# Designed miniproteins, single chains, continued (3): the designs that were tried, part 106

Each design is a single chain, and the fold is of that chain. pLDDT is the mean over its residues in the fold that is shown.

## One batch from the design tools (miniprotein)

Design m11908
Fold by ESMFold2-Fast:
Parts: C-alpha cells; sequence; structure tokens
Structure m11908 (fold): chain A 74 residues (1-74)
C-alpha cells in the first residue's frame, strides 16, 4: 500500500509538471492525473488490460497538446 501511494504521488508530480509545460487547462490536467492514478492502481491490482486502456486514454488526451507544443517550439 505504502509503495503504491508513493508511485501514485510520483506519477502525479510528473503529470503536473508535464501539463504545466504543455499549457493544459486545469480541467485537462485533473483528468490526466486521474487516468494515470487509475492506471497505476489497476497495475497494482493485476488488471493489466485495464491499465493499458487507461494509458491509451492518457496518451490520447496528451497527443494534441504535444503536437501544439512542438509546433510552437519549431
Amino acid sequence: MEELEERIEAAREYVERLAEELGMSEEEKEELIRLVEEAVRAEAAGNMEEAERLNEEAQRLLKPHFEAYQAKKA
């Protein structure tokens, strides 16, 4: 349990920094954090199929922001 909470906290911090750099809205940031937390919990529960689905949802949410960020950098 303790190790799971530590992983969730680290993932949350990572996602917050990423969302801030990409200029995501607060609503989008909260959704991304929730998806990542649920994916970590699913992995801990041994539900790899659910974890993969949640990771795909997170990537889908991130993709347009990455593309917009890269376009501004170029």
Scores: mean pLDDT 79

Design m11909
Fold by ESMFold2-Fast:
Structure m11909 (fold): chain A 74 residues (1-74)
Amino acid sequence: ATLTATATATKAGEVVTAVLRGPADARLAAVTGTEISGKVTLTPALTRQLGGQRWFGAGMTAEGVGQVTVTAET
């Protein structure tokens, strides 16, 4: 399975960080930029760290000035 994350900073020159979070707000992966488009491959180990498929609603957050869109692919 793969997560695709797209994020864009709302102001020119600012950055946004897309963060994949696990249980207890653990930071499992992060990507920073002014415009982010990336894929996270879900290994069996990463899926276990995310506590199963219910991570889709809260598994990825934006830090900074921007929006993050997450799409799941199986």
Scores: mean pLDDT 52

Design m11910
Fold by ESMFold2-Fast:
Structure m11910 (fold): chain A 69 residues (1-69)
Amino acid sequence: PTTTGLSLEQQMTVNQMTNWAIENSDMPEEEMKKEITERLKEAGLDEEEAERIADAVLQSVKAHLEREK
């Protein structure tokens, strides 16, 4: 899991953004990645780590939505 070693606050932010991305899956992928990355940076992650986790979140959401189709 790419979220291993995060603080409780950062883990909660990842969970919130994952749910948000599922609910807003009609948004462009670039806009979702930007929003997730900014929220993770606000939670104390650096830019590279936030982008990596945002990519992982989007891949998880994409896989989830493909199974629902």
Scores: mean pLDDT 77

Design m11911
Fold by ESMFold2-Fast:
Structure m11911 (fold): chain A 74 residues (1-74)
Amino acid sequence: MSVEELKEKALKLAEGDPQLRRAVEHGIEVAESLPDEEEKRRFLELIVKALSLPDPTVAAAFVEMIAGLARRMA
């Protein structure tokens, strides 16, 4: 799955929940700041996995945590 396909999938999974959508948008911004295409893809795959959690509040918290960790490591 390409970076563009992963972005589309993440946004679609967050559809209908404004908090989850905002978390995904922040995650995508962090992914776009990564210099390597493979790192962008792996990061987006991790976001998509977090979005598979049954509780949208927990999913949003995990996405924000992943994005926050990546920002601190850059």
Scores: mean pLDDT 78

Design m11912
Fold by ESMFold2-Fast:
Structure m11912 (fold): chain A 63 residues (1-63)
Amino acid sequence: MKEEITDQEVNVALADIATAIGKRILGEENPEAVKKLEELRDKARTASPEETQKLIREILNIE
């Protein structure tokens, strides 16, 4: 068992986060928040492990 998060595990987590963002976008009425969520979802598809932590924090700080 590895003690560190692998790139493959990060990619799986990013896919789950992107799906959660997509569901949030469908329920969001604020166009500015929708635009920011779409940008974060696109970044999640190409993010590194370090960027993943920043994306999670940004998503949690929206609204």
Scores: mean pLDDT 63

Design m11913
Fold by ESMFold2-Fast:
Structure m11913 (fold): chain A 60 residues (1-60)
Amino acid sequence: SPLEKVLQYIKENGGYITAEQLAEILGVSLEAVREALKRLGLEDPLTIEQAVEVASHLLG
C-alpha cells in the first residue's frame, strides 16, 4: 500500500519524510499535503505518526 511505502521511506531516511516525498508516494498533489499540514498544525518534515495522520486525512 502507499502507506507501507511511506513507512519504509521514513525508516530508511532517519525517521522523517518531506511533504514533497509524502505527496509523491501517496499520489496526491504537494498542495494537498501542504493544506493538510496547515489544517493539522504540522510542520515539514514529518515523523511516522505525523505522516500516518496526514495520509489518513487525505485518503480517508
Scores: mean pLDDT 85

Design m11914
Fold by ESMFold2-Fast:
Structure m11914 (fold): chain A 58 residues (1-58)
Amino acid sequence: SSSQEKIKLEILAKMFELVAGSERFLAERSKDPEMAEQLRKRAEELLAKSKELKERVQ
């Protein structure tokens, strides 16, 4: 049903936000600048995907 698709997209968006938050948390605590940069980039990509999913739900 359309309701199931909406729920799926909402869950995916929330999961991307949670993972992005985790990646940023680890980046701030990383002693490796290269790893920190990879984690920050990944977080930005996940947040962008979450935003796109939220736009599809509305």
Scores: mean pLDDT 85

Design m11915
Fold by ESMFold2-Fast:
Structure m11915 (fold): chain A 82 residues (1-82)
Amino acid sequence: MSKEEFDLEVDAALHEIQAAVYRLVAERETDPEKKIENYELALKHYERALELYRSLGPRYADQVARLEKEIEEIKKKLEELK
């Protein structure tokens, strides 16, 4: 792994972690506006992680598949809250 590839992998992982934190906050939030806000932040970070893993190539196919599933689940939750 090159330093550039490693830096992109770290960036992707950090966005995934941040998204998971926002998702957890959203799931525990009782205020509908704050719940939506945290799900939207989770979605943004998951989408960025997905973009980065896709750019890294086929070895990250499992990460891509997992993130696509997580993104669709959050989109469904947001549609239900609108």
Scores: mean pLDDT 86

Design m11916
Fold by ESMFold2-Fast:
Structure m11916 (fold): chain A 63 residues (1-63)
Amino acid sequence: SAGEELIEELVETAKKNGFNVSKEDLEKAREKLKELGYSEEEIEELIRRAGQRIVEAHIAAAE
C-alpha cells in the first residue's frame, strides 16, 4: 500500500543516516500520509511501527 511504501522509505532513510530519524523526516511522513487520506489514528500506528523497526535495527547494529 502507499502508506506502507512511505513507511518503508522512512526506514530506509534512517538506515542510510546511521539509524537516525529526524523530527523533520517524521513530520514529512505524517504529512504525506495525511495527503493519502489516512486517519490520524492510522498515521500514529504506522509511524510507531516504523520507529520500532528503526530502534530494533539500530540496537542490532550497535551490538
Scores: mean pLDDT 79

Design m11917
Fold by ESMFold2-Fast:
Structure m11917 (fold): chain A 64 residues (1-64)
Amino acid sequence: EEKKKELLKKASELLRQAREHVANGDYERAAQLFREAAKLFKEAGNTKLAEAVQSMADALREKA
């Protein structure tokens, strides 16, 4: 589905940005981007990946 491809592409871009923020020690911004990516993965039907990314966001927010 074209819509799923768009969601996955956007989610992948958000993951890239989130990883850059993690590398810079900006855990709060990284957590926000991971949460956004998790929502898009869930909308695309990839529930396991969405749950994994959400867990990463929650862990980073606790460190921020």
Scores: mean pLDDT 82

Design m11918
Fold by ESMFold2-Fast:
Structure m11918 (fold): chain A 70 residues (1-70)
Amino acid sequence: MLFSTDEIERALVRLYLEGKITAEQASKIGKLIKEMGKEKFSEEEIREILRKAGLTEEVIEELLRILKEM
């Protein structure tokens, strides 16, 4: 399954509003996504980006769950 940058951004906004990530973490993830120069990301690529941004495994799994529900 592949996810668009827009889907990832919507999931990040939801987690931010729920208090599960900071604005700084969301910004860092957005920068990493932009630096990759891709429009679509696999689940494993998203996991690696989120780990590099310093998210916990629990929050990573929650974001992936949100993406799969979209």
Scores: mean pLDDT 82

Design m11919
Fold by ESMFold2-Fast:
Structure m11919 (fold): chain A 59 residues (1-59)
Amino acid sequence: SKREEAEKLYEKAKEVVREASIKQAELAAEGRLDEAYKVAQEGKQKVLELDRKARKLLE
């Protein structure tokens, strides 16, 4: 169903946030702030894309 598909996309978005946060923290701890910022930015864009797809399924 569309709701089940949307729930799966939300779960994937949560995992993207978790993995990006871990990678960002690791890079920041190494002083690689530009790379940490890039990882955070890419993660945010991926989450927004997944959220939009989930919302369209529920429209």
Scores: mean pLDDT 85

Design m11921
Fold by ESMFold2-Fast:
Structure m11921 (fold): chain A 84 residues (1-84)
Amino acid sequence: SLPQFELTPEEQAALDAAMAAGDVAASNRITGRVLLRFAEHLVELAKQGKISKETAIEALEGLLRGSTDPEVQARLEELIEKLK
């Protein structure tokens, strides 16, 4: 079983504030940051042997397919290449 995305209390407060203000750009930036932290966590789990390298790559490729932010896509591609 893969770990789930978790927001810190600070990230949740920032997301809530952005959403209340209708700030779509800030909301997307916060969610992108959380997604990349999750991606980095998957890489670390693979390095520790807690998940397979193949499982981590498949999960990261899934995140990449679901992403529309070019900066997030570029960072995910870099993480995938580092695991290969």
Scores: mean pLDDT 81

Design m11922
Fold by ESMFold2-Fast:
Order: C-alpha cells, then sequence, then structure tokens
Structure m11922 (fold): chain A 59 residues (1-59)
C-alpha cells in the first residue's frame, strides 16, 4: 500500500542519514514494491540510486 511505502521511505531515509546505506536500500526496495503511486515509486528509485552511489564512492 502507498501508506506502507511512505513509512518505508521514512525508515530508509533514517537509515541513509545514519550511513546504513545497504539497509536503507532494502527499505527503499520494499517501498518501491509496496507503492502504486508513481511519485512514491520514483522517490524510492531515486533514493536507491543515491544510496548505491554512496557505497560505490566509498570503494
Amino acid sequence: SDEKARKLIEEGEKLYRAGDYEKAIEAFKEAFRESEDPVLKAVAAINIAAANLEIKIKE
């Protein structure tokens, strides 16, 4: 559901701010699966890309 997607995005953002990028990606992937709203899907996808970039930059 879109409500679950919003909560998962919030959780993912919290994990992202804590530097837990891999856990943040898991939360954002679940948000993408739960969302029917294309805006929420886009937000989740962008956040997945941002978290992956943070991991790759630190390599």
Scores: mean pLDDT 86

Design m11923
Fold by ESMFold2-Fast:
Structure m11923 (fold): chain A 97 residues (1-97)
Amino acid sequence: MDKEIEELKKGLSSKDVKTVLEALLKLRELLEKSSEEEAVKILEELKEELIKAAHHKDPLVSDGTIKVLKAIKKVLEEKKFYKAVELIEEILKEIEE
């Protein structure tokens, strides 16, 4: 898990649009397979990078980040991972405010 988080952190912080979008896809796949404790850890560790990606100059990255976060929130809600849902809501609130 720590290696996967570090790779995602680098990918999300990339200047290359394709690299950021690939990192967002990997993040979604990782969170869909994660336990609640793992999902919370992943979101806490990547919070800063996700907020930065949502403010990316390229609308494919900024819009893609918001769409992926909203899709992840729905998956976590269906799993009843309420602590992870609260973290995603906090991240989305910081992006919008």
Scores: mean pLDDT 84

Design m11924
Fold by ESMFold2-Fast:
Structure m11924 (fold): chain A 86 residues (1-86)
Amino acid sequence: DIEKEIEELRKKAVDYGKKAIQAIENGDLDTAKEYGDKAVEYFEKIAELYEQRGDTEKAERARQDAENYKTYFDSLIKKKEEELKA
């Protein structure tokens, strides 16, 4: 069941996203980058699964989610880097 597999991947993506935010708050930016990258990787994997099944619309949405999460984490990390330098 592809939807069950995707649901499990989404749970992993969300878990890594939460860990990335926690690491940012703690000032551990190396760990934050690692966990953020993992969250993005899981959304990219969801897109691949949808593409393999021919669901182009859902694949495009999953790639957009990956892009949005990447941009979000990159912006939070950059803000925290500047805060820690000040």
Scores: mean pLDDT 85

Design m11925
Fold by ESMFold2-Fast:
Structure m11925 (fold): chain A 96 residues (1-96)
Amino acid sequence: SADEALERALEELRRALEEARRAGDELTALALESALRLVEEALREPSPERRRLLLGLAAGLLGIALGVRRLIGDERGARILERALRAVEAALAALR
């Protein structure tokens, strides 16, 4: 269940990253790539505490990027980041 939620988050992050790259949105792509690396590390992490920390960092990074996209009125970038953030938050909830 928790690993399934993590794998779902990875799939959503990869999909979001591909969409951002196709749109030429380098900043959204960078945030998604960084979050993807953190979630991949979380999947390999045996410590539940460190796994939660890595997912929390990924969610925080995506949340900051989402806030910036909303502030500048980038609706497309905001929607991409919101989907990715929801998937990471679902994975984090599954670890509780």
Scores: mean pLDDT 87

Design m11926
Fold by ESMFold2-Fast:
Structure m11926 (fold): chain A 62 residues (1-62)
Amino acid sequence: SELKKKLEELGKELLELMREQGEPEESLERFKKSLEYALKLEENLEYDVELLERLLEGLRER
């Protein structure tokens, strides 16, 4: 699925950015686990992609 690939890419980018911004390792691990679960919920992929895109923009803009 194209959306699944996009979610994986966004998740990786967010994880890297959050790490650079000083998020605790425990928070990064929780996010990673949530991302793995989200990738299994195909009905929610479009919503999850939009959510991660907004989160990424927010972290970049602060």
Scores: mean pLDDT 80

Design m11927
Fold by ESMFold2-Fast:
Structure m11927 (fold): chain A 76 residues (1-76)
Amino acid sequence: SLERAVVDGTATAKMLAEQGDYKSAAKVYEALGETARRAGDDRLAAEFYREAARYYEKGGDLEKAEELRRRAEELE
């Protein structure tokens, strides 16, 4: 279910971020955004894309961060 994917995925992403693995945390949030979008929840997808962008930026992937912020804005 979407709810379980969100709970499990956000817990995993937080653990990765606490370990300093920002790029892996970003990938988990990006996957959650894609899952939410496929479920038709564009607002939730936008929130996860913004979280993914934040962690891509922390991990040094500025181009990916900008791409995900743009995708989030297109869904609002």
Scores: mean pLDDT 88

Design m11928
Fold by ESMFold2-Fast:
Parts: structure tokens; sequence; C-alpha cells
Structure m11928 (fold): chain A 57 residues (1-57)
């Protein structure tokens, strides 16, 4: 899960606050896998967030 936290911090640093909040909630509150989170990010149109998460896996 350390790689997910790094992805979240990268999103927050770049100003993608809503995508970062979604990623944090999906992984830590809903216990979704990183792969499930990537799918949901792409479905919602958060293409850059999905790309950043993939690069940290």
Amino acid sequence: MENVEKAIKELEKKGYTEAAKFMREAVFDKKLTPEQVIFLLEKKGYKEAAKILKEHL
C-alpha cells in the first residue's frame, strides 16, 4: 500500500485533489485493490490519476 500513498501524494502535489481523495477513499475505506481503483478512475475520466497509479505499481 506504500506505492498507493506515493501516487496519492503525487496527485495532491499536481492539484488533482478530487482524484486523490477518491483514490484514498477507494483503497483505505472501501478496501479496493489498486487494479479496481485504476478501472474506476479510467471509467470516471481521471486519466492522469490512473496513469500515475499504474506507474507506482
Scores: mean pLDDT 80

Design m11929
Fold by ESMFold2-Fast:
Structure m11929 (fold): chain A 83 residues (1-83)
Amino acid sequence: KEEIEKLKKDIENERKRRTELSAEAQKYGDEFDELLKKYKEDPSYREKFWEALGKVAETVAQLVGEIARINDLERKLKELEEK
C-alpha cells in the first residue's frame, strides 16, 4: 500500500508539471506567432523569432518527456494494483 500511495503522489506531481508545461507551450506558441508576423514585415526580428522557436521546441520536448514519464508511472501503478 505504501508503494501505491507514493506512486499516486508522484503521478499527481508529474501531472501538475505537465499542466505547467502545457501552459508554457501555449504562451511560447503565442509569442512565436506574434514574432513570426513581425519577422515577415521586419528582418530585424530574426534573432527574437529564432529564440522564440527554440523555446517552443524545448518546451514541447519537455512536455513529450513528461507525458512519457506519466504513462510509465501509470503503468507501474496498474501493475502493482493488479497483483
Scores: mean pLDDT 82

Design m11930
Fold by ESMFold2-Fast:
Structure m11930 (fold): chain A 74 residues (1-74)
Amino acid sequence: SAEELEEKLEDILVYAYILAQQGASPEEIARAVVERARKLGVPDELLAEAVRRAQEKGILSEEEARALLRRLEE
């Protein structure tokens, strides 16, 4: 459902935030987050949208968001 997908996206963004707080690089965060999202069945397009919103809200830095979006294009 849309609600289950939204919860998965929030969990993935929290995971990204925790990795950043642990000193992971933007590239390491991008790799781990994209891998997790794909394993959970989250479409790349919806993850990209969530990443853009998280950057706008200050949850993710510009560098972290850019690395994530770059990884989704590859």
Scores: mean pLDDT 84

Design m11931
Fold by ESMFold2-Fast:
Structure m11931 (fold): chain A 104 residues (1-104)
Amino acid sequence: AERRRALAAAVRREVEEAVATLLEAADAASPEVGAQLRALAEAVRELGRAAVEAILAGEGTAAAAEGLRGLLEGARAVLSHGTEELRERAVRALEAAIAHVEAA
C-alpha cells in the first residue's frame, strides 16, 4: 500500500506538470493548435487519473502505460510547432509518468 501510494503520488505530480506545460503551450499557440493541445491535456489528465486509480487498487497498469505512450507521441507531434523548451518539459513529464506507471 505504501509503495503504491508513493507511485500514485509520483504519477499525479508528473501528470500535473505535463498538463500545465501543455496548457501553457496552448496559450502561446494558434487557436487550432491550442485546441489540439487543450484536448491532449484533458486526455492526459483523464488517463493519468485512471492510471492512479489502477495503481491504488493494485490492478494492472499496462493499458494505462500504452495509452500514455500514445499521448506522448501526440504531444511530440503537436508541440513540434511550438517552443522546444515547452516540448522538452511536456515530453519529460509524460516519460516520467509512464515510468512510474510501469513500475507499479
Scores: mean pLDDT 84

Design m11932
Fold by ESMFold2-Fast:
Structure m11932 (fold): chain A 66 residues (1-66)
Amino acid sequence: MEFRVTFSGDVAVNIGRVLRLIGDPRVEVEPIDSTTYRVTVSGSEEEAEALYRELSADPNVTVERL
């Protein structure tokens, strides 16, 4: 499953969010611009849905299914 993830708000907090995504071996992260990333989950559909729910719960994160 693929997501487009856009971070808004505080830059320092967003750096931590981006590093967590890049550091996950189950996830492939492709930068589109300085705040927008394409995230591909190589794990199960259940793991992909869990990640989508976790990311979309943050009001400073915009997540779109691709």
Scores: mean pLDDT 77

Design m11933
Fold by ESMFold2-Fast:
Structure m11933 (fold): chain A 91 residues (1-91)
Amino acid sequence: KEELLKEAEEHKAKGEEAEAKGDYLTAGEHYAKAALLYAAAGDYEKAKEAALKAVEAVAKYLEQQGTPKEKVEEVLEEGKKAVEASIEALS
C-alpha cells in the first residue's frame, strides 16, 4: 500500500504540473492513474478527488479542441456521475 500511495501522489503532482502548463490531456492521464492507484490502496476519498480532476481535465482539453460547450458540459456531467457510481460501488 505504501508504494501505491507514493505512486499515486507522484501522478497527482505530475497532473497538477501539466494542468498548470495547460496540457490538459497529460493532466487527465496522470489524474486518472492517480485515481486508480489511490483506489487500489483503499483511499477512496483521494481516488474520487483524482478521478474528478481527470474528468475536469478532459473537459478542458475538449474546450481547447473547439468542442461545443453543450458537449463539454455533457462529458463533465456524465463523467462525474460515473466517478460517483464507481467509488460508491468500491466503498
Scores: mean pLDDT 84

Design m11935
Fold by ESMFold2-Fast:
Structure m11935 (fold): chain A 82 residues (1-82)
Amino acid sequence: MEEKLKELLERADKLIQEGGDAYRKGNYEEALKKFEEAKRVAEEAKRLAEELGGEEGKLYAQGAERAVEYAEKMIEELKKKL
């Protein structure tokens, strides 16, 4: 479970970076797709972290929640530009 959690969080981070790169280049549609995928991956990571429980699960859940919040904020901003 922890290994899958780590992989999902790393994937979410990569998608956020790719979304940010697309946003800087003015590729708003690509950026939106990347942030929407990042949100889905981070939400799955949060679910698994909550199932894991304990102090470790809580730390992973906090990390996943921050990724979800950031992706949601960027999605809202991008939808206003599209």
Scores: mean pLDDT 86

Design m11936
Fold by ESMFold2-Fast:
Structure m11936 (fold): chain A 66 residues (1-66)
Amino acid sequence: KQPVDEEEVLEALGLMALAIGRLMLERGVDPEEVRRWLEEMFERLRELGASEEIIERFRERGEELL
């Protein structure tokens, strides 16, 4: 079994951020607040070494939610 690599962990974190953002919207959090929170999460992923490809994909998904 191959050990979980950093990219796989970062992808999982991105998916969790999107899921939390969707739940925030469903609970009536302001969409601009959710957008700022998602951008902060994506910047954290970049700091952790996520590729621009991964960041761009999750940013596109986030815009679809908003």
Scores: mean pLDDT 78

Design m11937
Fold by ESMFold2-Fast:
Structure m11937 (fold): chain A 78 residues (1-78)
Amino acid sequence: SRTQEILQAATELAIALEDGDEEKAKEAEERIRKLVDPETAEKLVELAKKNAEASRAGDYEASKKYAEEIRRLAEEAA
């Protein structure tokens, strides 16, 4: 589904950001921008960055919350 494609792109972005892989992060951001409108893309990118930061800090409660917000936006955008 379109929702699954958006979720996959956002997840790939969060992982790339957590790993510090700038090239993969750029590719994932480009994929997000092709799947959704610019406003939704900016929100998804911001949430993916926050999710990566929370994960790196070991704040799994915050990471889970950001992942849930990403899922909600993906469902709304599909």
Scores: mean pLDDT 86

Design m11938
Fold by ESMFold2-Fast:
Structure m11938 (fold): chain A 85 residues (1-85)
Amino acid sequence: DAKKYLEEGRKLAAEGKYEEAVEYYKKAIELDPNYADAWFNLGLVLYKLGKVEEALEAFEKAIELEPDDPFLRAQYDFFLAELEA
């Protein structure tokens, strides 16, 4: 269940367990490669781990999957602004 892996990843990320969160988000993506929320959350934890280039790639995948989602687009734009600051 891809949703179960996404939720477990979110719990681990909230506890600061970013490496374990990455594993669960990747499991969600393995079950559903079109799961934009899993790609976006993967990007967030990769950024927390200092893996900026991998984080950007994950965010780009999320936007590619849901290009017309204004919420996801706004979050991505905020992330890019943080990288420029």
Scores: mean pLDDT 82

Design m11939
Fold by ESMFold2-Fast:
Structure m11939 (fold): chain A 55 residues (1-55)
Amino acid sequence: SEVEKELERLLEEGLSPLEAIAKLLKKGYDLDEVLEALEKILASKATDEEEPGVF
């Protein structure tokens, strides 16, 4: 989804999950959509290996 792409981009830029969430909310995304995208990203990362930026 678009939210997932944006969130992953922000995390790749070195932002914390909280900062990435705040930026997406300012762009008009719903909190629920952002949280779902974050959980999908974390689940995807768990398949590969431990990833920095996880809360």
Scores: mean pLDDT 74

Design m11940
Fold by ESMFold2-Fast:
Structure m11940 (fold): chain A 76 residues (1-76)
Amino acid sequence: SAEIEAAVEALRQLGDAMGAAMTKTIGADEGAAVKAQMDAAADLAKQDLQKGLELAGKIMSDAMKKLQEALEKKAA
């Protein structure tokens, strides 16, 4: 459905944005890992939208915490 396609695309775009932010702030390996995890969550969302969205939420929450801690260490 168009709604599932839109949700999957949104998750891929979110993964690209977070991966880029992580690459610039922490490193390329960490950014690539987050993007790969979010791409996997988007693929899961095609089969089970609720599980895909829940997985993406957990990945993003962890990534945001890592990004915040890295920025705080650089500011000190």
Scores: mean pLDDT 86

Design m11941
Fold by ESMFold2-Fast:
Structure m11941 (fold): chain A 70 residues (1-70)
Amino acid sequence: LMEEARALYEEAKRAAEAGDLRTAVRLAAEAEVLKAKATGKTEEFKEKLRRVAAEDPSLRPIMEEAMAKA
């Protein structure tokens, strides 16, 4: 889980460097889901995702996918 999260962060960095910020945000969110599952902070993480989805409608689909995976 943590190693997979690390790989997703690396991929997110590459996407950001390529200028694909939407893909970078999505990959970073998936990495955070894996970290939350590994550390047992899933409930706290879901609350953070709900707040982000409410404050930024453009990120809502990504946040909803992350919540479903967590």
Scores: mean pLDDT 72

Design m11942
Fold by ESMFold2-Fast:
Order: structure tokens, then sequence, then C-alpha cells
Structure m11942 (fold): chain A 97 residues (1-97)
């Protein structure tokens, strides 16, 4: 891939990851935890794709997905998993520097 094409594909994957994470949160707010889990899985796959194409962008995108996942698990009442995801997100943001 050209540098321009790789960057565009990485940005597209990152954007799709963020969109899926937001859809997961919306589903969780409506009490549809199964749909929320499905969107979080999709967001994770897209974040991994972004990381393959651009490591720093991928790390930031994964951190954003983990932050949204933490909100989903907080709504489910899984405060321990939510806290763990926020800690992982913070580490990923630090690594992306």
Amino acid sequence: LSEEQRRAEAEAAAELARENAEKALEAAKKGDLRTAASYLAAAGINAAAASFLDERLGLRTQAEVFEKAAEVYELEGDKEKAARLLEQARRLREEAE
C-alpha cells in the first residue's frame, strides 16, 4: 500500500471502531446488552485493523474503545471490569505517545 492509502485505511478503520463503540453504548443505555457486546466486538476488530496499519493511531483508537466499553460495563453493573478497562485505556494512551 502507498503511504497515503495506508493512512486513509487506518483512519477509516479507526473511525469505524469509534462509531461501533458509540453504537454499543447506545444499545447498553437501552438495556440491549447483547447488541452492545456485538458492537464492542466489532469496535475491537476495527481498532486492531487500525493498529496494523498505524500503530500509534491504533493504540489511541483502542483506548477510546476501552473507554466506551467501560461505560457499557458500568451500565451493566460490572464496576470491576469498567475500572480495569479505564486503566488499560490510560496505559494505551501513554504508550501511543
Scores: mean pLDDT 87

Design m11943
Fold by ESMFold2-Fast:
Structure m11943 (fold): chain A 55 residues (1-55)
Amino acid sequence: SEVEKQLEKLYEQDFEVWKSVLLSLGFPEEEAEEQARKMAETMLEIERRALEKKL
């Protein structure tokens, strides 16, 4: 579906953004990647609801 395609794109963008933020805060590379993944996954539920309102 269109929502699923947009969510996959947002997940990748969120992962990259959060990883960058966490690295700038002094997190080690491996920890930044793990936390960024968890943050991006957590955001998916919120982002799904937002996209469903706009579509």
Scores: mean pLDDT 80

Design m11944
Fold by ESMFold2-Fast:
Structure m11944 (fold): chain A 59 residues (1-59)
Amino acid sequence: SETEKRVAEEIQNLILEKGPKVEISQKELAERVGLSQATVSRALKKLEKEGRIKLVKRK
């Protein structure tokens, strides 16, 4: 979906900026892409199910 593409693009930009282990809150990511936190959470879950990203909790 368009939402998944926008979230994926922002994650790719963050990886280029901060390296492959990016730590970012769903709130900060939502603010960056102009979407709600719920929408971003759903997009991240779909991208993980597709094997495009891996969600990890560091704290």
Scores: mean pLDDT 73

Design m11945
Fold by ESMFold2-Fast:
Structure m11945 (fold): chain A 84 residues (1-84)
Amino acid sequence: GLDKAIEYAKKAIEYAKKGDVEKAEEYLKKGLKHLSTSVSGLEAGLVEGMALIHIGVGRVIGDPAEGMKRAAEYVLKFAEEKKK
């Protein structure tokens, strides 16, 4: 549900800020999974696509933790807007 998507996205941001890219990715994937149960397949695909773009940009600029943080922030904002 949206509450779990928000919870996991916040955890992903916390781990990304600590430089723990592996834990950030784990919690980001959990957040995306819970988001997908609460929104349309098209919306879930668009959010996942935007998250992957942020991850890819982070890798290209040599800052994978920043990429994970931005991806998780995007998922968090989307889930919070959907809950309203």
Scores: mean pLDDT 87

